# Ledger of designs, part 49: designed miniproteins, single chains, continued (3)

Each design is a single chain, and the fold is of that chain. pLDDT is the mean over its residues in the fold that is shown.

## One batch from the design tools (miniprotein)

Design m9677
Fold by ESMFold2-Fast:
Structure m9677 (fold): chain A 107 residues (1-107)
Amino acid sequence: MEKLTFKIIVDKSDKLGMKMAEMLKEELEKAESSGIFVEIMDASSEEARKVHPLIPVYPSNAKDEYGNSIPALVLLDENGNVVDVRVGYANGLELIEEVYKKKNFTL
């Protein structure tokens, strides 16, 4: 199986944002898979900005109605190219389900 990489980009100082990022990571880890890698990255880091030039989104609209940071889930191919980006927990779950269905994984 080709190596899939998921990057979860979130403001690590935001407790609710981090909780949602950890929940997305847990969903990715539930499917017993050879070759899925997942990493949580701070949105303020240089490494996160290199993954996708639109993250963090400006103006900072990657926030919920209460001002809490919303995680972004980024799917990378085996060469490290961005193939999909979903902003928010529910959209992130949808991407995980789509990828797992395509790869014949069960959630």
Scores: mean pLDDT 66

Design m9678
Fold by ESMFold2-Fast:
Structure m9678 (fold): chain A 89 residues (1-89)
Amino acid sequence: SHFDEFLKKHKDKLDEIIAELERYLATTPNPPPEAQVHLTFAKGLKAYLEKNYEKAIELFQKIIEEHPDSPLAEMSREAIEEIEKELAK
């Protein structure tokens, strides 16, 4: 899936990405809304890799509900589908 390919490419950089986005949001007085969406998505990916599926679903669902038109909302839906497949095994 597109989600699996994205995860494979970025998994080794998630902690760095999270730290960078948290620093950016802490130091920027009027950040673009996309920065928070990217941070939430990266935290969802980290939860998924740790097999904390409950937290991963919560974070991905938050993106879908708050930012339905974001490209990351589409990837979040795909991520939830992959988690549901894992739980059905």
Scores: mean pLDDT 83

Design m9679
Fold by ESMFold2-Fast:
Structure m9679 (fold): chain A 71 residues (1-71)
Amino acid sequence: EEAARREAARRGASALAAAARKGTLTPEDLLQVGHYFRYLGDQDGGRIAEEAARMSKEEAARLLEEYARRL
């Protein structure tokens, strides 16, 4: 229920971090993800994704992994 939803959200964020690390996500993709998070009311997710878009791929992956661990 609540724990299952939180676990699903964590897996989603981890998948994004893995994609960023492999180079399948561009900075433009990360910026769009940030806009979607903010649109859905996830201000933290939006800020993290937008910050990741301004970083190198390796730094972006690390930031997203840290965010996933907090979920």
Scores: mean pLDDT 72

Design m9680
Fold by ESMFold2-Fast:
Structure m9680 (fold): chain A 61 residues (1-61)
Amino acid sequence: MLSLEEAKAKADEAIAEYLKTGDLEAFEKRMKEIMAQMPSEEEAEEVEKYALGKLLRALHA
C-alpha cells in the first residue's frame, strides 16, 4: 500500500518520464500500478486527478 504522499511522488516520476520519452503506454501502465496500490478508491481518484492536472499544465507550459 502507498500513502498519498508516496503515490504523488511516484506520479511525479511517471510524469517526468513521459515528458522525457513521450511513451504514453508506459505512463498509463505506471499510473495504473500506483492507483492499484492505494488503500481506497477515493485516494486513487485523488492521485489520478493530481497527475492529470499536473501533466496538462506541463503540456501547456
Scores: mean pLDDT 82

Design m9681
Fold by ESMFold2-Fast:
Structure m9681 (fold): chain A 96 residues (1-96)
Amino acid sequence: PVPSAAEVKAMLPSLEKVVEQMEKTIKEILENAEKDPEKAIEQLEILLSTLRAMRSLLRAALPLLDPETKARAEELIKRIEELIKTIEEAIKKLKE
């Protein structure tokens, strides 16, 4: 379900905090990836799925948002896309 503009605006601070926590978790996984590459790949693939779902939700809501909320959502989408790229590159390297 696509949330209302008001719901997305209310959720943005929480989503921003979740993404911030995911950034820390991804960094921690990457720092320990060489110790167990298969486990790291599994964890990164789960995070990748979550990030893609969040990106889809935010993209679907964009046309419904006021300009200020839209700018915040676009900035969050950009951060999510950077994390997706980091994970995809890390998974590729770990599978070498």
Scores: mean pLDDT 86

Design m9682
Fold by ESMFold2-Fast:
Structure m9682 (fold): chain A 78 residues (1-78)
Amino acid sequence: MDAEIAALGERARRALTAAAEAMRAAGGGEEAIPEELRRELEELQREAEALAARSEEAKQAVLEALGAAQREAAALLA
């Protein structure tokens, strides 16, 4: 499970960074995010929900991993 949460966090970091780069390059909003990246983000959301449903500890670990990914993507936009 720890390896699954770590892999989820890394995938989220990669996908969110790619989405942020696409938005920046296009000078636009969420419409600038390619459909393939939007699908990846939707898949990551489903996987995060499934992992978080396993236990309270898993939920906290998922939230921490996703929070770290979001902070890294936000830093790219600054």
Scores: mean pLDDT 76

Design m9683
Fold by ESMFold2-Fast:
Structure m9683 (fold): chain A 64 residues (1-64)
Amino acid sequence: MTTDEESAEGLVSFLREQLGATGLTLEAAREAVRLGRQGNGEKAAEVLGRSGGPAARQFALAAS
């Protein structure tokens, strides 16, 4: 993924397809990518979990 937008699009597609995060918005994914880039994985997981549900939150926490 070359840009934050491409990273967010890939994250939304992956989480919807693989983890059933059907409520996940592109805006939430963009914010999570930015927070992750800043080293704030905890806040990124919270943002993903808010619209993507527990599976999206757990994925973000377990990714590193």
Scores: mean pLDDT 76

Design m9684
Fold by ESMFold2-Fast:
Structure m9684 (fold): chain A 104 residues (1-104)
Amino acid sequence: SKEEEAKEKLLDLIEKLKEAKNKEEIIKIFEELIKLALEYAKDVLKGIGLALRAIGDILDIERDKSLSLEEAKERVKELLRDLVDVLDLSEESKKEILEKIDSL
């Protein structure tokens, strides 16, 4: 189902974020988050809004050399939390995923 596909891809992004060692890897995670938001958001405009926020974060990371890896990771965590709300997920799946994000 679309829900199972969205959940699997979101859990994969969380694992990639946990393992990310540099800003280039964080930028790739934002790119995958954009694709997930555009493909699976239950509300198209909310999905577009989230994608635009992710693009803004990518530009900040590329332009601001003082922005740390940990600050870049926190920006991904914020967008992942918002992504959970815009995806068509069950309440049990949302709770499971949010607990995994909060444990990062």
Scores: mean pLDDT 87

Design m9685
Fold by ESMFold2-Fast:
Structure m9685 (fold): chain A 83 residues (1-83)
Amino acid sequence: SNAEKHLKEAEEFEKKGDYQKAADSYLRAADIYYQNGDLEKALESYRKALEAYWKANDLNNAFIVAIRINELEKQLGLPPLKI
């Protein structure tokens, strides 16, 4: 699937130490899963994007993704992200 393609690309960027591109690819995968209603996979992919943005020292995108994670966790009835 299109989302799986972006996940694979993200994993390959992570192996190369390109955390910015890894994060962007995880974010794209998460957005596709969210649009398709795969909320659990969207949440997993957003969490990976957050970790990768943090490793890239991209605090602005990390903050935006953290907000999205908190909103999605509330929709799923899960405990909120502790930050």
Scores: mean pLDDT 85

Design m9686
Fold by ESMFold2-Fast:
Structure m9686 (fold): chain A 75 residues (1-75)
Amino acid sequence: DELIKEFVEELKKLSDSQLVQAGTFVRSLLGYNPGYSRDYFLKLSKEEIIKETESLLRLLSEEQQRQALEYVKSL
């Protein structure tokens, strides 16, 4: 809820390159290879990356969601 809302608002503030980094990080928490994730997101629009990353974030544990939020805020 509030954590996911804050995360999406933080994603909207990111540059295109930072958004690819954010999506890649979230996918890495789900066990995906970072290089493959980066290549995947580079093919998507900003809006598509935000939507996909939010959907993936909802699959993470609460602790992993907090890690993702901290990472995004550090960009």
Scores: mean pLDDT 85

Design m9687
Fold by ESMFold2-Fast:
Structure m9687 (fold): chain A 71 residues (1-71)
Amino acid sequence: MEKENEGAQALVAGDFDKAREIALEGNAKVQTSLGRALLAQGDVEEALELYRLGAELGNKESEERVKELEE
């Protein structure tokens, strides 16, 4: 819970490096949130990689985004 909150705060602050560190620790919600933020900035390739990680952990939004971006 605390790491998820740190990930959300990093994204709000625009600290994408901090958000990446937390996402790579295996938090599917942070992976999905970071993916959304990267897509909004046009970083489609990195966003897709993060959505794939979230999908592997069973996050439904990430699974749907991977299908959408690969079609």
Scores: mean pLDDT 77

Design m9688
Fold by ESMFold2-Fast:
Structure m9688 (fold): chain A 68 residues (1-68)
Amino acid sequence: AEAKLIVKSEEEVEIVGSGPITLKTDDKTFKSDDGKITVPLSVLLEGTLFISGEEIDVNKLPVEVVPP
């Protein structure tokens, strides 16, 4: 699955995927059916990312920084 990260601040990142997004952490699961989700950066770093049911390596995703 194709995806990208958009850094919105020092604390938040938006994940944009080609399909439904699931981010699993030890404490909880975040889901989005529309291919967009904003999460704390700490949650992304601790979690495992799935897009359309496929595990994604976040270190290989394109990163965009949005100006404030």
Scores: mean pLDDT 78

Design m9689
Fold by ESMFold2-Fast:
Structure m9689 (fold): chain A 92 residues (1-92)
Amino acid sequence: MAEVDALLAEARAAAVEAVRALAAGDDEAARAALGRAVEAIRRAYELAKALGLEERFRARVLEIQREVAATAEELGLTGLAADLRAGVEAAE
């Protein structure tokens, strides 16, 4: 449980960093932070699933995925944004 919470906190922090970098006009830093957020989300979800806790963490994972998808779209990463949005819609 503590590891899933740590990964979700990492993903949230990276997503916030990506948004701030994008707002500052630093697309390269925004992409790097976005990549870290996506990987942390993936690891958090896989760990929660392995622990049988995926439903418990679902809402937090989807919130972070929506934020990351919006940032990916603004960076022109339309394929990544579409994949992240599809995951959110399928879970709702």
Scores: mean pLDDT 77

Design m9690
Fold by ESMFold2-Fast:
Structure m9690 (fold): chain A 80 residues (1-80)
Amino acid sequence: SDYLIGQGTMYFDNKDYDTAISYFNQAASVSTGRRRSRAYTMLGDVYYQMGDYDSATRYYNQALSLDPNNDYARINLDQI
């Protein structure tokens, strides 16, 4: 899962959002709990950068449901 997050982050930094989403979805599917929360946070970040605030809100809420202590997801959700 750390490999998949790393690949997704590389594509996200290059603004290849479709490929980043694919890697972060794969990371979420092979993980649970806090690790899945991190993958959902990354999905929220991609949709936020795309201006899709409805999708970003959904993914940040999913991240917080898995890890209520995910301060990054909480802070970004409060900015929407």
Scores: mean pLDDT 89

Design m9691
Fold by ESMFold2-Fast:
Structure m9691 (fold): chain A 61 residues (1-61)
Amino acid sequence: MSARFRAAVAEMLATPRSPETLKVTREIAEKLREIGDKLTAYLNALRAGDLETAEEYWKQI
């Protein structure tokens, strides 16, 4: 991996953030994880042919 690419990633991660921005980012991350779990359940229901259960999970996303 190039040193230039690593430097760019390090600079982005080192960017100072306000406490307010950190709180909002954490809340967004939690919601995205919940959506991911529901999407996985939806896909599993579709594979099993359970369209009723799949529709219930889709409505929650």
Scores: mean pLDDT 71

Design m9692
Fold by ESMFold2-Fast:
Structure m9692 (fold): chain A 68 residues (1-68)
Amino acid sequence: GSMEEELLKKAEELMKELFEAEKKGDVERAQQLENELVRLIATAPQEIADKIAELLNKMKKEYKEENA
């Protein structure tokens, strides 16, 4: 796959794990996953970082709708 596909997949996986850690109250795991996600975005090319931000915003919206 392209770098874009790999980074988007990694961001999606990290975000899903973050939601699960938050549901379990695993504060240490949640913080670790947040740090990994921040580093991923910070090191991505700008064009890919923008796409990651769009994906994460979509996932956060869907998560809020499911848990409202």
Scores: mean pLDDT 82

Design m9693
Fold by ESMFold2-Fast:
Structure m9693 (fold): chain A 79 residues (1-79)
Amino acid sequence: SHAEAVAQMRALLQATQDKLKAMIDKNGKIDLSEAVALAEELIAGLRALLPQLSPEDQARAEALLAVIEEEIARLRELE
């Protein structure tokens, strides 16, 4: 359901925040390649949940994810 998909998206975002914090706490900085890998994992998880959203929220989420994917591709070019 939409509510379950939103709850799962929230859980994925929290898990990603926790992983980024653990990376900073361990290394004193963010490793760019590890951060890109985490972002790609998050995007894949979010995309898997899109069909469970309302059509309006799905369209908005797809547009936002496309922009984020373009920025991740640019970050990969910096490595």
Scores: mean pLDDT 78

Design m9694
Fold by ESMFold2-Fast:
Structure m9694 (fold): chain A 77 residues (1-77)
Amino acid sequence: MSKEEIFAELAERALELIAAGDYEGAMDIIAEILALSPSAEEQVAFLEELAERLEKRGDAESAAQMRHLAAYVRQQA
């Protein structure tokens, strides 16, 4: 529960930064979340969830970037 709540909160913050045009700040938060997830499987799941939320907000470009990063993480595993 606690870890899921932290991930949800950080995901919302990343989405807010993307909406504000602060992609560097958003990527810093994403990197922090990935560092908290030692397995590539958890990292991919997080990035796919973030991409889905971006797509639902109408940001298909940022969603595609998150899916591309998820594919890269999966390939490195």
Scores: mean pLDDT 78

Design m9695
Fold by ESMFold2-Fast:
Structure m9695 (fold): chain A 90 residues (1-90)
Amino acid sequence: MEEEKLEQEILDELKKKGFDINEHTREVAREAARLVVEAKKAKTDEEFSQIADRLYRLYERARGLGPAAVGAVSLAMRKFAEIAIEKEKK
């Protein structure tokens, strides 16, 4: 449910920015959304670091798929950074 909402949010944001959404972009957005939801549920710094590494690998893969796919991962990375900042607030 949260993953589906975040996937749709990423796709809608890309469309608003004028990107054409193809099947590869949708797959990347779905994977990116899952990683962000996993990051919110991460209980240890090690789990969070592993998710960060997976998100970075997705970014490198997206570079070969075009600007819309890169945009999808960039939006997810921004949300991931917001989660990291929130976890640092004590």
Scores: mean pLDDT 82

Design m9696
Fold by ESMFold2-Fast:
Structure m9696 (fold): chain A 59 residues (1-59)
Amino acid sequence: GAEEKVKDIFQNQSAAKTIPYYSKALDKLFAVTQEDKDFLEQYQKDNPEQLLTIEKQVL
C-alpha cells in the first residue's frame, strides 16, 4: 500500500533518484525521483500524521 511505497522511497537508492527531497521529520536530504517527490507531497497533504509516522520508522 501507500505506507510500503513511502518506506521504499526513503530506504532504497537507484540511479534514477536524482531529485533532492528534504524530510523535516528526519532532518535529512533524500535522493528521489520526480514521481516519488510528487507522491510524497500529495501524501503529506492528504495524510500528514501518517507520513510523519512512516518517516520515523525509516530511522
Scores: mean pLDDT 76

Design m9697
Fold by ESMFold2-Fast:
Structure m9697 (fold): chain A 62 residues (1-62)
Amino acid sequence: ASLATARRLLGMSREEQVAFFRSLGLPLPVAEAAAHELAGASVREAQRAITRLEELARQLRA
């Protein structure tokens, strides 16, 4: 994920963050855990978390 994507997601509500992760194909409990992980995260921490979750979503759809 780009730094711009990380900044955008950190500016979203929790509900919008959950919807984003669900749009990647992640199940609801994983999407909720991901949004929780973003709470209090720095931009770099968020970028790493989003990159890992995008990779997980790709592997689950392969």
Scores: mean pLDDT 82

Design m9698
Fold by ESMFold2-Fast:
Structure m9698 (fold): chain A 89 residues (1-89)
Amino acid sequence: EEKEKEKLELGEAFYKLLKENKEFLEKVEKLSKEAGKEMEEYLKAIEKAYEVDKEKALELAYDALVTLISKYPEMRKYILEELKKELEK
């Protein structure tokens, strides 16, 4: 229950970061063009899912976050720092 809430909160923070923080996406693209493309694809998928089922969309956002930080360890620190700022708002 509590773990599910944290997962959804992280998913929501990541979704907001992708859709509202243009500087974040620009910096990711500069670090890795491939990671930037994957983030844009995830954003589109999450947006589409959010219209149908908000909870599943946030779960998808969390899964995308975990996948991206695992696949691109060079930007993991940057992604986590930006997420922490989003969660502290």
Scores: mean pLDDT 80

Design m9699
Fold by ESMFold2-Fast:
Structure m9699 (fold): chain A 95 residues (1-95)
Amino acid sequence: SALDRVIERLKELPLSEEDKQALIDYLRDGKLAGSPEVQQLAGLLREAAETNPALADAIIDVVKELLKKYGKTSLEDIFTPEFLEALRAARAAAA
């Protein structure tokens, strides 16, 4: 249920179809595919969906915001120190 909600939210992100599919494959089947950035985000989202669903929602919101802010569709383009700081802030807010 929580994992299915994360997958549905990922489908709405302005991400490339390749990044979306790789994230969904990891979350549903544990299949590692795509870039190291896709793998890292998928792992974080899977862990958060199981342990803290509010954090999973916050992580997706951070990804959406940075993709829109920088006009990007690839996770590789937003895996910056700003993204890591935003993830720390989201984790603190979800605690």
Scores: mean pLDDT 80

Design m9700
Fold by ESMFold2-Fast:
Structure m9700 (fold): chain A 117 residues (1-117)
Amino acid sequence: DEVLARYLEAARAAFGAGHRAEAWSEAGNLAVALSDAGPEAAQALAEALAKFGRNMIAAVGPDAAAVLDEERPLGRAEGRELAAVLRELGLDRAAAAVEASLDASGVAGGVLEEPAA
């Protein structure tokens, strides 16, 4: 779906420009669009989005929590929706990466267990 590809492109462009909170917000827009596209059509884009999220967390390092908490671009509901879609696609590690991003934003309350399955 070309619309999903455009959201991913926007997220990458924002990230490349150093607008990390905006990049994550565009990734959130892609997440809600993925739920409409369905799992089969969205699988490659969901995987690319999860990889993008991991790369963003790795790039910002100790600042990841500050960036996500400052803007809270996805919110809890949107992040859970993305994680649910990824789990339906069998991408458990990708879903765990999204949940880890939500946890870094301070929404988990510090009760995290092992995220990767």
Scores: mean pLDDT 51

Design m9701
Fold by ESMFold2-Fast:
Order: structure tokens, then sequence, then C-alpha cells
Structure m9701 (fold): chain A 87 residues (1-87)
């Protein structure tokens, strides 16, 4: 079970993984937007937001507070980037 595996992983490692994934999604969306693929960039960010929200919920349930906080901050960053691309 993924949730049980997460409980066995150090909080710092999980948080770093989440932060890295969020940064990668933002960079990918920016690259797509720069290429004129604005709709694809928005769809990527919408998917990343849903995944980060789900990750925050699962990490909260697993007791990974730092990971859950990183995921919640990630949602905010992803939403801001989506708004910038839509503007």
Amino acid sequence: DTLELLRATPEEEVAEGIERAVEAAIEAAEALAKQGKREEAIELLERAIREAEEAARLLEEAGHRKGAEAARRGVERLRRKKEEIEA
C-alpha cells in the first residue's frame, strides 16, 4: 500500500520529493506556455494541482506533516502559475 510506504519514508525526504515535483511541473508548464502551447500548460498545471491536493491528504493521513505542508504550498504555487499563464 502506498500510504504504508509513505509512513516508512522520512518526512524530510518526502517533503523534498514533493517540492521537486512541484518545481518540475511549474518549469514544464512555463516551457509549454513559452512555445505557445498555453492550453497544454494549463492542463498540466490543473493535473498537478489535483495530484498535489491528493498528496496533501494522503500525507496528512500518514502523519507526514512536513510533506503535507510542502504539498499544500505546492498547490498555491501551481495555482499562481496557472493564473499567470491565463492572464
Scores: mean pLDDT 83

Design m9702
Fold by ESMFold2-Fast:
Structure m9702 (fold): chain A 82 residues (1-82)
Amino acid sequence: TKEEDEAVVETLLELLSKGLSVSEIAELLGVSARSIRALAMRLIAGASYRTIARTLGISEPTVRTHVARAREALLRLRKERE
């Protein structure tokens, strides 16, 4: 939902504001750095899946998989930090 996407963005921005790199956030979440980059491009920059696919040199279905994995990991982290 849009509310969950907002929560995911807030969690990612909080980690970045604490000085964590994309690679460090990816390691913390157990996902690839590409997954974090794809999610940031989709939810923060508002880029289309087509634009992200072109930027990362991968297919649109692969972008969707990366976004979904990063989103799920950030939502899990958020729940664990309550």
Scores: mean pLDDT 84

Design m9703
Fold by ESMFold2-Fast:
Structure m9703 (fold): chain A 100 residues (1-100)
Amino acid sequence: PLSEEQKEKLREIKEELEKLLEEARNAKTKDEIIAVMDRAMELVREAKKVLGIEVSEEEYEKMRKQNIDILNSLSVEEAKEFVINMLETEIRYLEELLEK
């Protein structure tokens, strides 16, 4: 069970992720897509912190490098879809947490 303070913070994070989803949909370059991914990863890390889960700098940098390597292996269109799917998954997860 989440506190009202935790729910309020998660709603704010969800709203920021929804804004990033629109930015991802409008992205035209690989650099723009990577910038959206970087911001999304920071917001996911903050959401975990709200839930009492700390992600180490080492684990965060490892995941970031893996995601950048994936995006660099894809076309602009494929990289865009990858980031959109990631954002949609995180938004749905937060929606499920907030409904309970």
Scores: mean pLDDT 88

Design m9704
Fold by ESMFold2-Fast:
Structure m9704 (fold): chain A 110 residues (1-110)
Amino acid sequence: VEEIKAVLPQLTPLERKLLEYMLENPDATLEEIAKKLGVSVETVRNIRRRVVEKLQEAGIIKRPPLTDEERENIEKAAEILVKKLGLDKNTAEFVALSLGLTPEEAEKVA
């Protein structure tokens, strides 16, 4: 809810209307959206691209990329798993990422 509120001020009134219409009518064609908003199909494509880009930047559509701190924590947790469990580096990194392990949690599990 807080992430959506942070994105809403970045959306124009037309971009917000497009997003609301798509959420209410997930099967709507570009032609139907264009007619509903009173704009051309090309305008709908351009607005949809901008809305998708803003939602991706906010992490709503896709999982946001790991922060430097989160990546460092995963690398440290993976190193603990390699040293204590004898896992290869790639497997250890996959396990740490999949379970969201902190270095402290990796020490307890290993």
Scores: mean pLDDT 67

Design m9705
Fold by ESMFold2-Fast:
Structure m9705 (fold): chain A 67 residues (1-67)
Amino acid sequence: SHMQQALQEAERRGQQAMDAVRTARRMLAEGRSRDEVVAELARRLGPDTARAIVDAVLQQQAFDAQV
């Protein structure tokens, strides 16, 4: 079924996005710069998606650092 394949593709893309978020968090925790993390993720996701993910992670970390 084309619909079952579409659901598997959506699940795969969702998992790739979650893996990218976890990778970005790990690399930033290791002390890598934003630009380095964006460059690493861009190899798999392209530059626009990589930038969006890294910026979202940094924004989340900034909010989490608030008292």
Scores: mean pLDDT 80

Design m9706
Fold by ESMFold2-Fast:
Structure m9706 (fold): chain A 74 residues (1-74)
Amino acid sequence: MEAEREARIRLEGEILAGMYLIRAGVEIVNTYGALSSGKLTEEAKEWVKKAEEAREAGENVDEEKVEELREELK
């Protein structure tokens, strides 16, 4: 059962990473419409960073971090 738990956590990390990348894209579209280049750069970078954290947490089988990132995405 441990191997199945690890596979689940890895998959959840990948899914969350994808969701955070989609959120970064949405943020780029929204802030571009506002002509806020500085804010666009900072907020988009934060979403990309969270996507990388989600993938890394999945790879490290860090269930607590994966759950934390899932809660932040809501």
Scores: mean pLDDT 72

Design m9707
Fold by ESMFold2-Fast:
Structure m9707 (fold): chain A 58 residues (1-58)
Amino acid sequence: GITEALKKASDISKELGADEDEIELAKLSLLSAIEAGASIDEAISKVKEQLEKKLKEK
């Protein structure tokens, strides 16, 4: 469910070295994608891609 997806997004963010603010933004992006009609898996994939791109720029 959504709770599992939020935990997975948080875990992925931590694994990639995201700080607390980045983790919260990732969770908000996940919820926004789901509200826009994305599946949970699509929302997780989008968040992971955005985090990997953003964190590689550091």
Scores: mean pLDDT 78

Design m9708
Fold by ESMFold2-Fast:
Structure m9708 (fold): chain A 78 residues (1-78)
Amino acid sequence: DFFSDEQIEKIIEEAESKVKLSEEQKKALRDFLRNTRISDLKRMSEEELYVRLSEVPELSSLSSEQKRAIVEAIKSQL
């Protein structure tokens, strides 16, 4: 019940259509998505997912605009 590498890359591509992500931010995001269950993400609202991203230390460098783009990209793939 986890994203495949193909699905993770689609999420990153969708987010990067709206915002720029550094290589370190993309690495941290891939790690987060590999270790988060799809069923958990499906139960979260966009607001809850935004808060969860804000609580991940490795994603602390993300701006509000970057986090919103990532939340939208993740939700679009669920």
Scores: mean pLDDT 85

Design m9709
Fold by ESMFold2-Fast:
Structure m9709 (fold): chain A 78 residues (1-78)
Amino acid sequence: SKEDFLKLADFTIKRTIESLKEIAKKYPEYADKLFDSLIKGAVNAFKNTLKRLGLEEFIDEVVKKITDALNKAKEEIK
């Protein structure tokens, strides 16, 4: 279902951010560049993937979740 898909997306995003925070703690000089690169890359990758799968209705929600979560994590590690 749509709700199950979005819950899975939330879970995956949360786990990815947890790992990224650990890397950022070890290499704080690269933290901003790492998060900026991932925000840009993830948005483009998921947008293209969802469009190809015919899941265009999820693009706006998933992209927003990814960008919001990554931007929040970037602020939290500073």
Scores: mean pLDDT 75

Design m9710
Fold by ESMFold2-Fast:
Structure m9710 (fold): chain A 87 residues (1-87)
Amino acid sequence: IDKAVELLKSNKFQSVIIALSLLYPHRKEVPELMVTLIKKILELSKSDDAEINFMAKWLLVELKPLIDDFPDPVKKALLKSLKTISP
């Protein structure tokens, strides 16, 4: 989990994907870190780099069908992020 926290400090999309892979099995045990991950993806969706912006938005959409698998604080963070990227 400490490694996932360090990866979340990175602005590299690859680090976010690795952090998601490490945190997803523990999503009910550490919902605060999952909320931090979703907020980081939302931050990257506002990047001036068109590729990072697109990939971050894509990842948020890919998490949508998994929404019912998340605890309430993670679900609320994801829904808020999805509204922010919608027109």
Scores: mean pLDDT 77

Design m9711
Fold by ESMFold2-Fast:
Structure m9711 (fold): chain A 104 residues (1-104)
Amino acid sequence: STLSQETLDKIVDRLLADLEVPEELRELVREWVRNLVLARYYYYVANDPEKAKEYLDKAEALFAELEKRDPELAARLRARFLTPEEQKFIETLKKLLEEELKKK
C-alpha cells in the first residue's frame, strides 16, 4: 500500500506544528520527517521492510545534513523523533494515519 502525497503532507505538517524550526531549514526538516514517516509506515503498518529500509536510509542522509547545518536543532529532533521518543512517535504516527485514512 502507498500513502497519497496529500495525506503524507498533512501528517508531516501536524507532526511539526509545535516544533520551532528556522525558516531556512524548514524544507530539510520536512523532508527528513517525511522519510521517517514513510519508513515507520512501511515497517509497522504495511509490513514492507525493504521499502522501510529505503526510506530510513534517505532519512539518515537528510539527518546527517541537519547535524552539519544545525547540530543543536538536530539534537532536539533526535530527542523528539528517535530513541527515547521512538515509541511516542510510532503511537502518534498510527493515530494520525487512522485519522487521515478515515477521511477517505
Scores: mean pLDDT 76

